# Ledger of designs, part 55: designed miniproteins, single chains, continued (2)

Each design is a single chain, and the fold is of that chain. pLDDT is the mean over its residues in the fold that is shown.

## One batch from the design tools (miniprotein)

Design m6013
Fold by ESMFold2-Fast:
Structure m6013 (fold): chain A 72 residues (1-72)
Amino acid sequence: SEEVEELAREALELAMEALKKAKTLEEINRAIGLALQAIGLLFEAEVLGGTEELLEEARRLLEEARELLKRV
C-alpha cells in the first residue's frame, strides 16, 4: 500500500539523517537499528496485507528513532 511505502521511505530518511549527524556512534547505531526494525514490520505488513497494528508499531519505532537522533 502507499502508506507502507511512505513509512518505509520515512524510515530510510531517518537512517540517512542518523548517518549525517555522526556525533555519537552508539546513539546513531541505535536509531538505525530502530529504523531497520520498522522497515521489517512494514515489509511484513505489505506481504500479509497491511494490518493497522503493524503500521502503528512501525510508526512508534520511527518516533523513538527520531527522539534518539535529537539527543545526539
Scores: mean pLDDT 72

Design m6014
Fold by ESMFold2-Fast:
Structure m6014 (fold): chain A 114 residues (1-114)
Amino acid sequence: MTPEQREAVRRAVRLVDEAARALQEGNYDKAISLADEAIRVAREAGPEGLTVRSAALYYKGLAAIKAGNIDLAREYLKEMERVREEARAQGHEDAVNVADSAIEELKKLLEEKE
């Protein structure tokens, strides 16, 4: 990982932490916005950002579900499935594991909305 990639990952992690706090406060739109920023920053790190991108997508999905935006949550779930496949193709086991756990949890939460 280059110094620039390491800095991008560090910035993205901070944004994910801010998204998680916004979610805990019930600020779902803010949580989604911060998670989107985290994903954008993590992409600057390329494959090295895949784990943080998976974590950010989890908080986006969770925020959408908690806000009652079920269709939006399903779109974020599909995006997470794409990130999981990208992580698998790149051999990033940690990112695959984070994405798999997040996908399972979000699917369970969506089923509870029946």
Scores: mean pLDDT 86

Design m6016
Fold by ESMFold2-Fast:
Structure m6016 (fold): chain A 64 residues (1-64)
Amino acid sequence: SMEEARKKGEEHEKKGRELEEKGDLAGAAEHYFKAGIYYRKAGDDKKADEAFEKATRLGVEAAG
């Protein structure tokens, strides 16, 4: 359901934030990317776009 997808997005966003705080930028990027996928499935394009942008920034930072 859309509600289940939103909840999964929130769970991955929370995990991404925890990993970012610990300095695991690659792990954080992966979870923010998953959050974006779930937010899109939930019909929340704004949250999906925000999550994907964050995943991209953290992924680039982890690579550099």
Scores: mean pLDDT 90

Design m6017
Fold by ESMFold2-Fast:
Structure m6017 (fold): chain A 91 residues (1-91)
Amino acid sequence: SPSLEAEREAHRLGDELEKKYPEVKDLARQYADALGTARSLEVIAERFEKEGREDLSKQAREGAENARQTAVELFKKLIDEYKKYLEEKKK
Protein backbone atom coordinates (compact mmCIF):
# COMPACT_ATOMS: atom_id res chain seq x y z
CA SER A 1 0.00 0.00 0.00
CA PRO A 2 1.15 3.62 -0.50
CA SER A 3 1.17 4.26 3.27
CA LEU A 4 3.34 1.18 3.94
CA GLU A 5 5.82 2.18 1.22
CA ALA A 6 5.95 5.76 2.58
CA GLU A 7 6.57 4.43 6.12
CA ARG A 8 9.44 2.20 4.89
CA GLU A 9 10.99 5.13 2.99
CA ALA A 10 10.65 7.37 6.09
CA HIS A 11 12.50 4.75 8.20
CA ARG A 12 15.24 4.44 5.55
CA LEU A 13 15.71 8.23 5.38
CA GLY A 14 15.65 8.42 9.19
CA ASP A 15 18.47 5.85 9.41
CA GLU A 16 20.54 7.79 6.85
CA LEU A 17 19.98 11.10 8.72
CA GLU A 18 20.98 9.45 12.02
CA LYS A 19 24.24 8.23 10.45
CA LYS A 20 25.12 11.60 8.86
CA TYR A 21 23.62 14.03 11.43
CA PRO A 22 23.25 12.14 14.75
CA GLU A 23 23.63 15.39 16.74
CA VAL A 24 20.39 16.80 15.27
CA LYS A 25 18.41 13.71 16.29
CA ASP A 26 19.90 13.60 19.80
CA LEU A 27 19.30 17.33 20.39
CA ALA A 28 15.69 17.05 19.15
CA ARG A 29 15.09 14.16 21.58
CA GLN A 30 16.70 16.04 24.50
CA TYR A 31 14.62 19.14 23.69
CA ALA A 32 11.38 17.11 23.65
CA ASP A 33 12.37 15.41 26.94
CA ALA A 34 13.05 18.79 28.60
CA LEU A 35 9.65 20.15 27.48
CA GLY A 36 7.95 16.98 28.75
CA THR A 37 9.72 17.26 32.11
CA ALA A 38 8.63 20.92 32.48
CA ARG A 39 4.99 20.05 31.70
CA SER A 40 4.98 17.07 34.10
CA LEU A 41 6.45 19.17 36.93
CA GLU A 42 3.89 21.95 36.32
CA VAL A 43 1.07 19.38 36.71
CA ILE A 44 2.71 17.99 39.88
CA ALA A 45 3.13 21.53 41.30
CA GLU A 46 -0.58 22.32 40.72
CA ARG A 47 -1.57 19.07 42.45
CA PHE A 48 0.68 19.80 45.47
CA GLU A 49 -0.77 23.35 45.68
CA LYS A 50 -4.34 21.97 45.72
CA GLU A 51 -3.30 19.50 48.49
CA GLY A 52 -1.78 22.33 50.61
CA ARG A 53 1.80 21.05 50.15
CA GLU A 54 3.37 24.46 49.55
CA ASP A 55 7.05 23.45 49.88
CA LEU A 56 6.65 20.52 47.46
CA SER A 57 4.69 22.72 45.04
CA LYS A 58 7.50 25.32 45.13
CA GLN A 59 10.17 22.65 44.51
CA ALA A 60 8.19 21.28 41.54
CA ARG A 61 7.77 24.80 40.08
CA GLU A 62 11.52 25.46 40.45
CA GLY A 63 12.20 22.13 38.70
CA ALA A 64 9.78 23.08 35.89
CA GLU A 65 11.53 26.47 35.45
CA ASN A 66 14.94 24.75 35.31
CA ALA A 67 13.61 22.30 32.68
CA ARG A 68 12.22 25.24 30.63
CA GLN A 69 15.63 26.98 30.74
CA THR A 70 17.29 23.72 29.61
CA ALA A 71 14.74 23.48 26.76
CA VAL A 72 15.57 27.07 25.62
CA GLU A 73 19.31 26.25 25.52
CA LEU A 74 18.68 22.96 23.67
CA PHE A 75 16.36 24.73 21.19
CA LYS A 76 19.10 27.23 20.33
CA LYS A 77 21.56 24.36 19.75
CA LEU A 78 18.96 22.50 17.68
CA ILE A 79 18.37 25.54 15.44
CA ASP A 80 22.13 25.94 14.91
CA GLU A 81 22.51 22.23 13.99
CA TYR A 82 19.47 22.40 11.65
CA LYS A 83 21.08 25.40 9.91
CA LYS A 84 24.27 23.36 9.37
CA TYR A 85 22.17 20.44 8.06
CA LEU A 86 20.24 22.65 5.61
CA GLU A 87 23.44 24.32 4.33
CA GLU A 88 25.06 20.90 3.74
CA LYS A 89 21.96 19.78 1.76
CA LYS A 90 22.29 22.82 -0.56
CA LYS A 91 25.70 21.54 -1.72
Scores: mean pLDDT 75

Design m6018
Fold by ESMFold2-Fast:
Structure m6018 (fold): chain A 83 residues (1-83)
Amino acid sequence: MKVYEVTITAKVPKEKIEEAYKAAQDLADAFRRTGGALESKIEVKDDTITLKVVTRDPRLAEALAAVEFPGAETKTEIKEVEL
């Protein structure tokens, strides 16, 4: 079964890390309930927030690749994985 792992990494100023974390959490929760995401994870390390979403829907993967966090350096990676 083909799945898409989307990793969004945002480097955030220290004063905005809490707001960015909340935004990532809200996005992950929304996609778990409505977007057909199989898994979503948020990791915070120093000034970096990483949101990882696994989905079977290539359209959702493309939509996630367009997500940016205001005021952050955002990098998005999409991996296609066979399960």
Scores: mean pLDDT 74

Design m6019
Fold by ESMFold2-Fast:
Structure m6019 (fold): chain A 55 residues (1-55)
Amino acid sequence: MSDEEREKVLREAEELLKKGDLEKAQELGVRAATQGDIALAQEIGRMIKEYLEKQ
């Protein structure tokens, strides 16, 4: 995945979390892991964890 595509996915995850759509944010993380981008999947997971800890 290109750096630009990775940034786009991270922005999409942030937008989903701002909307409270935790399920779709988790789906993005699973999708990244399934595609072999473990670093992207870990970053999305970290964002989700921070979101949950701030509630």
Scores: mean pLDDT 80

Design m6020
Fold by ESMFold2-Fast:
Structure m6020 (fold): chain A 70 residues (1-70)
Amino acid sequence: DPSLEEVREFLKKALEEAKNKELSEEEIEKILKEMEELLELAKRSAIQPFVDFVEKSIEEFKKIVEEKKK
């Protein structure tokens, strides 16, 4: 499983790419799938601040992507 540090860096990079690039539908689906896998890992850890951080990052990513599609 990825470390907390790797998870943090992945989420930060995904959000930066969403803000700075026009992502294809396939790229968006791939990133969301990876983020959802990280959320499941966070939930298994039972560390609520970690779960909250991952959930917030996923929602922010979805919001950025949806706003760019409109």
Scores: mean pLDDT 78

Design m6021
Fold by ESMFold2-Fast:
Structure m6021 (fold): chain A 60 residues (1-60)
Amino acid sequence: SIEELIKELNKLADSGNREVLLEVASATLDLINLRMKGASDEEIEEVLRKHLERAKELLK
């Protein structure tokens, strides 16, 4: 769900890693933009999942 993806992104932001914080900020901006355009929940979830994958990779 969108809510769970946001929760996971925010948990990674708690690391204080600058690159992860930028990725989470980018995810938030994409979420706002997609909602304004009336994108489907499936499209929003796909975009947030890609941001989450990138954020996780930055912590390796």
Scores: mean pLDDT 83

Design m6022
Fold by ESMFold2-Fast:
Structure m6022 (fold): chain A 64 residues (1-64)
Amino acid sequence: MLSARELGDYLVNNLGKISEEEAIEITRKGVELAGKEAGLSEEEIEKRLKDIIEQLKKGAVFKK
């Protein structure tokens, strides 16, 4: 599995080239990994994940 940084870079570089479902999956994995690496609580990781997914659904362009 890729590191949190590698997952984030992949997501950013492939926005518009991947499906919404794939982007959400990559985001979930990246936020969980980054949160664990930073020593964040489970609650804080879940909050960040929800916020990021909501922004992706509202503002990002996905492959149709």
Scores: mean pLDDT 71

Design m6023
Fold by ESMFold2-Fast:
Order: structure tokens, then sequence, then C-alpha cells
Structure m6023 (fold): chain A 84 residues (1-84)
């Protein structure tokens, strides 16, 4: 159900945020990517999608991947513009 997918996205995002705080950038990228996929399947929740994309960009910055960090920051801006 849509509610179950939304809950799974929140759980994955939370795990990603914990990994990000611990400096586990590879694990953080994995969990935020999962959350983003679930939110995209829902076709709504652009605010949460933009937050997950911003956090994925931070994870890629931690990994030293500046190109992917920039890519996901731009995607976060696009998602934010759809919400606002």
Amino acid sequence: SSSELFYQALVSGGKGYQALQEGNYEEAAKYFSEAIKLLEELGTGYKLLSEALDNLAKAYEGLGNKEKAKEYREKAKEAREKYL
C-alpha cells in the first residue's frame, strides 16, 4: 500500500541519517537511495524527497564524489520547486 511504502521510505531515511552522523557514507548513500526510490514510486512527498536527495548529496560529499554530490543537490532543488 502507499502508506506502507511511505513508512518504509521514512525508516530507510532514518537509517541513512544515522549512518551519515556516524560517518558511514557508503551505508548512508545506500539507505537514502532506497528512500528516494520508494518516494519516487509514490509520486508525491516532494518535501521528503528533496530532503532525502540533499542528504544523499551530503553522503557523496563524504565519499569525495563531488560530481554525484552536485547531481543530487540539483535534483533536490527540482523536487523542492515542485513542493513550493
Scores: mean pLDDT 86

Design m6024
Fold by ESMFold2-Fast:
Structure m6024 (fold): chain A 71 residues (1-71)
Amino acid sequence: MKEIERLIEEAERLAEKAREAWAAGKAEEALRHLREALRLAVEAAKLLGEFDPEEVERLAEEQLARAEALL
């Protein structure tokens, strides 16, 4: 499924940008990239049907809340 591959590739790219932004001290930019990467990863997980989408969404929200608390 080409759409799933596209979502995964975009999520990976954004996750890498988030890591680079964090290393550069750009916390707000890192959170923006992280949020977008997690959103795409959740969409890919829903399309795959291999995971409980509610559980994946919950874990993504928890990670975002932790990252935001570091600001």
Scores: mean pLDDT 73

Design m6025
Fold by ESMFold2-Fast:
Structure m6025 (fold): chain A 57 residues (1-57)
Amino acid sequence: SDELERKVLALMYNLDINDTERLDKLLEEEKKAKKEYPADFDKRIELLEKKAEELKK
């Protein structure tokens, strides 16, 4: 499922689907955000968007 989750994140945040290192970092941010903000969907999206932009450099 992590492979599928990486593909979904790549498509949603316009990242290279073959860049597994950056996608793994974004997936880790998603898992962290879900644990820290389980009821705050908007905050999780904000954190993921910020992380995706940082990873694009």
Scores: mean pLDDT 81

Design m6026
Fold by ESMFold2-Fast:
Structure m6026 (fold): chain A 72 residues (1-72)
Amino acid sequence: AGLELYQKRLEEIRKLTEEAKRKKDIELAKKAVEEAEEELEWAREHLPEPVIEELEKLLEEAKKVLEEIEKE
């Protein structure tokens, strides 16, 4: 169950970021950042380091997409 079960949640966050980038939707980009931040806060207390690192990468990717949309 471990990482495999959690992979679905990582995929959901990744999809939000990809949709925000494709649509240039600032609200979706903000949602992706919020979802990743909330998940990372929980994960730091409950999940192993490799999953935390993957979430940190997803958060940085979501933030980058948000910044790119805001710069337009």
Scores: mean pLDDT 79

Design m6027
Fold by ESMFold2-Fast:
Structure m6027 (fold): chain A 57 residues (1-57)
Amino acid sequence: DAALEALLAGDYEAGRALFEAGVAAVMPTLSAEEQAEVEANRDKAFEDAKKMAEAVR
């Protein structure tokens, strides 16, 4: 996962951009309910991914 690799390298700017691109690419493949949940939790999901990357570094 390119976004996770960027976060593991400490490149939060690239990680955020890749995360946003990944969300944009996946959103059309999700149901309306899943899209609403992703939108509601987008910032939390990124923060959780960042914390996990920091924990394994």
Scores: mean pLDDT 73

Design m6028
Fold by ESMFold2-Fast:
Structure m6028 (fold): chain A 62 residues (1-62)
Amino acid sequence: MSEEQRELAEEIRRNVIAFAKTTSDEEAIELAIEIAAQELREAGVSEEEVKRVVREMREAAK
């Protein structure tokens, strides 16, 4: 990933984790993760790196 893509991934990850702390709605959290994954793909992040960030978000949202 480029530095810009890394910064975007870190910002998105932080936002999703912060959102997960405000709600117990597992469906809302999963939707937020799916939206985050799509934003990363649109930013040109590779599918392999998108899967890594998604895994990190799901693990942190537990």
Scores: mean pLDDT 80

Design m6029
Fold by ESMFold2-Fast:
Structure m6029 (fold): chain A 99 residues (1-99)
Amino acid sequence: NPIEIVKLQIDFYEKLINSKNKEEIKKIVDEYLEKLRELGVPEETLEGLKKTFEKLIENKSIEEIQEMAKMMLEFLKEQLEELEKNREVLQRREAERQR
């Protein structure tokens, strides 16, 4: 479900923005990857994401990570709004076909 994945990403980036140190960020990343696995995201994709976040944590300051998270959060909120709007349109079209 793309809406559930985007909601999970929003929660993840909100937690990153409120993080105080890199140890906390690592825990947030691990919890996020576990939740993605529960949603059926393939292990190869999860391994790729883990490597990406490990490099990000190693090479960026906490302030830079928080700034990136804020930009991603704004983008994801817009994506969620569009996905929810498209879902509503599809539901209305199905209801109209049943009339």
Scores: mean pLDDT 81

Design m6030
Fold by ESMFold2-Fast:
Structure m6030 (fold): chain A 68 residues (1-68)
Amino acid sequence: SLEELREAVRRGRELLEQWEKVASEEEKPLLEELREEIEKAEEALRKGDEEAALEHLRKASELFSQLS
């Protein structure tokens, strides 16, 4: 649902901000890509574009998996 997507994007934002606090120089480019995808997902949600929000959230999830 759109509400679940909003919560997922919000959690992604929180996780991104936590990672930015502890990131190495090597990880910063990956975090910049993550920020861009989260911001695009947030913008899509503001426009009510559920498909675009889900696509950007998927990309963010893939980028998060690279930080582990």
Scores: mean pLDDT 85

Design m6031
Fold by ESMFold2-Fast:
Structure m6031 (fold): chain A 111 residues (1-111)
Amino acid sequence: AVAKDEEGNEITAAVTRVELADENTIVVTLYLKTQSPKPLTVEVELINAETGEVLARARVVLEPKSTKTVVLEVEVPAKEGDRLVIRIRVYDEKGNLLLESEEEVVLTWAR
């Protein structure tokens, strides 16, 4: 997903990979890029697609004018075939929502 802040700076957030490492660990890989001269807060939620329950939440700070690949290891019981929604929200320093993205994934084992 791509959005712009109030100054027209481009912000990119994408889920590039979601996998089971073991029966209690989901690994989520994110690609994050910002042209903003200010730090951004990235919130990542793992949601059960069937129930809407938030299974895990992680927060990442994206440094000014940076590109980052983030690997998140989330401790949650899961199995192959589980359906998740990965929700990404990006906020500015004032708490304004700049970007919201949701992707549905089916869990598979890490290869």
Scores: mean pLDDT 80

Design m6032
Fold by ESMFold2-Fast:
Structure m6032 (fold): chain A 56 residues (1-56)
Amino acid sequence: SAEEQAAKEKREAEAVERIRKQIEELRGSPDPRKQALADSMERELEELQKWREELG
């Protein structure tokens, strides 16, 4: 359903914004663990963008 697709796209966009903010906060920390989390989140963000292109 187009309505279900629109709802998923909105949730994904909100998740992307939240991930970007978390990445910035983590990158600002000298903690190696937080740097590793930021790397993981960046990879997830890239995958989400690819999925959005494939679904569109």
Scores: mean pLDDT 78

Design m6033
Fold by ESMFold2-Fast:
Structure m6033 (fold): chain A 52 residues (1-52)
Amino acid sequence: MKVGDKVEITTSPFEGKKGEVVEIIETPGGAVPKVKITDIGSGINGNFATLI
């Protein structure tokens, strides 16, 4: 996956929500995408980032 990819969250609590990869974090255990949630009502909850 790459920064800018649109993804669907499959992990609680945001399961089924759409998001966008904004960053790939390299860790000793592997690459971890940082995802901005975009499918939860912009204008109310602003920018959310789901990590790990």
Scores: mean pLDDT 63

Design m6034
Fold by ESMFold2-Fast:
Structure m6034 (fold): chain A 57 residues (1-57)
Amino acid sequence: MLVRAVQVVPKTSEDEVALRPGDLVEVLEEVSETLWRVRSLKTGEEGIVPKSALEEV
């Protein structure tokens, strides 16, 4: 599933991925109700981000 970042996501740990508004990511796994594992289409980096930072495209 392809989704877009709607807010800045800072990388604060090695299991996270940094995102900027407008970045497209592929959802790989729903880790919990609030956290998803995604892959950045720009960098190929994978990590966990808040679901609230993403919207469907």
Scores: mean pLDDT 78

Design m6035
Fold by ESMFold2-Fast:
Structure m6035 (fold): chain A 106 residues (1-106)
Amino acid sequence: FPAADVADLSPEAQARMERAISLAGGAAIEALAEHTGSARRDVVATLESLTADSAVLVVRDTATGAEVRVTIRLTPDAVEVRVESADPALRELAARRIEEALAAAA
């Protein structure tokens, strides 16, 4: 994702990004807890980077060490999400849960 100046975020773009982060982050936390069998309290989401049109979340299960990296990109027409994990099953579960959460909120 190209770097952009966060100071140039319009209030509307900021609200869209905050909503996308909340929805994708929540879904990723649920996916990790489901996959690992851990309590949600043991799963933490950290905002690693934020630009005008992109955010990177690292969601980690502190009990197991399982981790998912969620990259969110805003376009004028859509919210695009990319999910990365060393565990393919976790990656697929997280991607599915995030897609369902974003679709339900649209």
Scores: mean pLDDT 79

Design m6036
Fold by ESMFold2-Fast:
Order: sequence, then C-alpha cells, then structure tokens
Structure m6036 (fold): chain A 55 residues (1-55)
Amino acid sequence: MSDEEREQALLDQLSPEDRAELRRLLARINAGEPLSAEEMDRFLALYDRGVARLE
C-alpha cells in the first residue's frame, strides 16, 4: 500500500473540517515548512484521531 493511499484512508476517517486542517498541515510539512510547537501538537492530535478511527 502506498503512503498516499494510507494518507487518504486516514483523511477519510476525519470530519470535513478536521480533514481540511490536517491536509493544510500535511502540505506545509511536505513542503518543508517549519511548524510551531502548537501547530505540531495540533497535527499530532488530528493524526492520532484519524489513526484511532482506522483501527
């Protein structure tokens, strides 16, 4: 399974609002943009939520 397929499956487990936020944060990370500690904590919280829903 590709990283893209895994990312999409995770995103599909989130609400539209959470998915949009996670996509925005992922785009910044993939572009090598620095995240603040608060932004990183938010990213990890959204990621963990998506992973938990994937089971």
Scores: mean pLDDT 74

Design m6038
Fold by ESMFold2-Fast:
Structure m6038 (fold): chain A 59 residues (1-59)
Amino acid sequence: SEEDKEEIYREVLELARLTGLRTPEQLRKMIEIVAKKKGVTLSDEEIDEIVQRVLAELE
């Protein structure tokens, strides 16, 4: 759902800030882990969208 994607985005953004991770590959992996913990299934396209949103926010 849109709410689940927003929560995953928020958690990954916080983790990226805490860890200093900035590569698309690392962020993608983090999104997959967080989504799995929340029982949420994301398409590759949805994961890529969240990666781009996180990177844009960290600039």
Scores: mean pLDDT 84

Design m6039
Fold by ESMFold2-Fast:
Structure m6039 (fold): chain A 81 residues (1-81)
Amino acid sequence: MTLSDSQIDFMVDIFESNDGVITRDNFDQMINDVNFSDDQISRMRQEMDRNNGVITWDQFKAVLPDVAAQIEKYIGKKIGE
């Protein structure tokens, strides 16, 4: 799945606003804006449940590596240069 620039911007803003951490409320907003698959949603919710309702960037990358790779390219382009 290819994310739009707007979807990537939204996800980047969530991570930046929370110092690289996602809460359940943030994730619910992401689901509403980004069309994740049922499998992706299930993986994220399971990881959040194991982590007391919070997920770090490293855990997000482990659960959704394809999505994380697209976000990393965008962040690296924006803050690395």
Scores: mean pLDDT 73

Design m6040
Fold by ESMFold2-Fast:
Structure m6040 (fold): chain A 64 residues (1-64)
Amino acid sequence: SAEEALQAGIAARMAGDWEAAVAHFERALALDPEYALAWSLLSGALAALGRDEEAREYAARARA
């Protein structure tokens, strides 16, 4: 479920695995495109990786 994917992403973030966190948050948003928390966490994880353009574009796409 989207909630399980979000929790997996949070767990990956806690472990310092930002790449895995991004993948899990992308999965959560794919399952529920209106899951505002998932796009927010995904944007934050991408920014933490220095992928600021992707973070901004993905957030805009998720809101479109």
Scores: mean pLDDT 78

Design m6041
Fold by ESMFold2-Fast:
Structure m6041 (fold): chain A 88 residues (1-88)
Amino acid sequence: SKEIQEAIDEGFKEGLEKLKELKEKGLSEEEIKKKIEELEEELKKLDEEGLGTLEALKRSFELHTLILGLEMMLEGKFDEFLEVIEKV
């Protein structure tokens, strides 16, 4: 449905905006790893509560985007990651 697509798109967009902010802050490798652990814990709790709402679906996509982007920062591939996913 349009509402599902919009929730996914908004979650993805909010995740990308937050990733750009974190990149500008210049997090250390240790700070990035800790942030990934925090986000994975939040995602686990969200999954246990269920994706029964558009808000939960949006948050799920935001969390997945943040985790993936932070992992790409650790690999030194963040700029390539942004170029690829902004084309989606």
Scores: mean pLDDT 84

Design m6042
Fold by ESMFold2-Fast:
Structure m6042 (fold): chain A 71 residues (1-71)
Amino acid sequence: MRKAINYLEAAIIAVLKGDYDTAIKNLEKAREAAPEVKELVDKAIEAIRQGNYDEAIEYLKKALEKVRELA
């Protein structure tokens, strides 16, 4: 759980900095560490690829809340 939280937080920071490649790599690691948030993480990755960064951040916040609830 802590590992997934760290990856999700790193991904959010990367998106805010405009480092989308780093964001996606961290999200790939997050979904491997916490399969229960895979759908939210996959939606965030797709939003990043489409340039919908605000939507991506909202999906990542939901994923982070879910992982914290399960920890």
Scores: mean pLDDT 84

Design m6043
Fold by ESMFold2-Fast:
Structure m6043 (fold): chain A 70 residues (1-70)
Amino acid sequence: MSREELEKERLEVMERLNRLLEQATSQGDTDTVSRVYLVSLRLQDTWTFGSDEEVQEEIERAREVARELE
């Protein structure tokens, strides 16, 4: 997958995570806030320092977490 395709997928999953974070924060759900925050940090770190393969893996993990919380 190209870096441009990975960027598009990352932006889509980050938008989903941000919506979940906003909802969890409004509900006072600290556990969900912490989980979303940790996933977002790992995705950001991997995007900055990781390989395309590592980025794809973290996007897939982030999608799974978003799906579980939706």
Scores: mean pLDDT 82

Design m6044
Fold by ESMFold2-Fast:
Structure m6044 (fold): chain A 90 residues (1-90)
Amino acid sequence: MEEYKKRFKEELKKLGFTDEEIEIAMNAFDGDREAILKFGEILDKLPPEKREKVVRILEDYRNYVKSHATLEEIERRAQEHLERKKKRLE
């Protein structure tokens, strides 16, 4: 797990991510719903080639830990969880 996090962090650093953006990405990597949404916004600013590389790293991690979840699936689930949380507060 830690080796995958370190690799992911270094790859993001190579792509020009700031320390704050890397922290958001690491929290998203751990499955934090809010961080996944913020990370998705950061990825929207990247060229498609760089975004694909990040998605592949996330898929490698998910294959090891949980399954073949893509970034899009993670983002979709994060949106669902935010909607459920808002509904609970109302």
Scores: mean pLDDT 65

Design m6045
Fold by ESMFold2-Fast:
Structure m6045 (fold): chain A 65 residues (1-65)
Amino acid sequence: MTREVALDIRFVAIGVEQGVAVRTRRRDGTFVVTVEGDDAAKKAAAEAALLAEGERFGFRVEIED
């Protein structure tokens, strides 16, 4: 398993844990992530977790609305 695939799996898990929808795409080595949900606090928690997980794996993560 590549580290990129492992990170994609972690992003899905974070979305499930926070009850938000997470969409991920890659652009020039960066993981571009969109978080969708009606609860602003859960969205913020998911976004923070996604950024921390990306940093842990050594990848750039960018949040888009």
Scores: mean pLDDT 80

Design m6046
Fold by ESMFold2-Fast:
Structure m6046 (fold): chain A 94 residues (1-94)
Amino acid sequence: SLVKEAVKKLLEALKDNKDSKTIARMVAAALLLTAGEAEDALEAAEIFRELGVDEAAELAEAYTEISERLAELLRQGKFTLEAAEEIEKEIEEE
C-alpha cells in the first residue's frame, strides 16, 4: 500500500526530528494520507515536501495519480479490479 509506505517513511524521518511543530505537521500529513481521498493525498504531499521528506511526497503524489487513472477508466467503462491492481503495482515498482 502506497499509504503505508508513505507513513513508514514519515515515521523514519520522525526518529531524526524532535521539534514539536515538525512532528505535529508530519502527524497531520499522515492522517490526511490515511483518509484515502485524492485531495487529502495532494495536501499531504505538499506538507511532506515542505518538511523535506521527498520520498513520502512522491508516494502521496503516486496515490493521487492512481486515483485519477482509476476515475478515467470508470468514465471509459474499462474499470476492473485487475486493472486497478496493475496500475498500483506499476507505480509502486517505479
Scores: mean pLDDT 61

Design m6047
Fold by ESMFold2-Fast:
Structure m6047 (fold): chain A 56 residues (1-56)
Amino acid sequence: AAEEKQKLAKQLNEEANKFLAEGNLELAAKAYQKILELDPNDKETAALLQSTLSTL
């Protein structure tokens, strides 16, 4: 359901933020990829993933 996708996306965003704070860019990128699997049209998350990968 849409609500459960939003809940999972929020949790993945929180995990990605934790990984970024820890300097784990690879794990942050994986979290963003999982968000995009739930919502492929999320351009904001796609931009964050691209930015994270370009920093690696």
Scores: mean pLDDT 79

Design m6048
Fold by ESMFold2-Fast:
Structure m6048 (fold): chain A 82 residues (1-82)
Amino acid sequence: GEELAEEARRLLEEGGDLREVMRLAKEAADRGDVEGAIEILAELASLPQDTFEGEVERALAAMIRAVLLIEQGRREEAIKEG
């Protein structure tokens, strides 16, 4: 559960592959750890990117996070952060 979010944070701190961070978010959601998935996606979405590919991953992370928040009934958080 929380260990996937911690690994994602470590990868982001180390300048790791954003696609690996996205895979960790998907794994958390697939395991039923929706809160962990939201946390990973929020952290990725909050980081500025200097490449087109990085900006695409950031935009996808923000979009998926908003969808998960809406599905969890947390619509106010999705609206404020979208």
Scores: mean pLDDT 74

Design m6049
Fold by ESMFold2-Fast:
Structure m6049 (fold): chain A 74 residues (1-74)
Amino acid sequence: SAMEEQRKALEAEIEKLREEAVELAKDPSVPYIDLARLMALIVEGWLLVKTNAPPEEAQKVIEEARKLIEELKK
């Protein structure tokens, strides 16, 4: 179904964000507080998908995580 396809796509995006967060965690110049915020967003997104929350809520959290990753890559 379209909803099932959308959830699988969201899970894939969250996994990609998790991989990027792991790489950022290896950089000692990245502040721990910002890494903690990023990890919290990734966990929230994952929980929203797992608990069958509306896809729009998970997508909003994914977008917030992406913006933070862009800021941390400066």
Scores: mean pLDDT 84

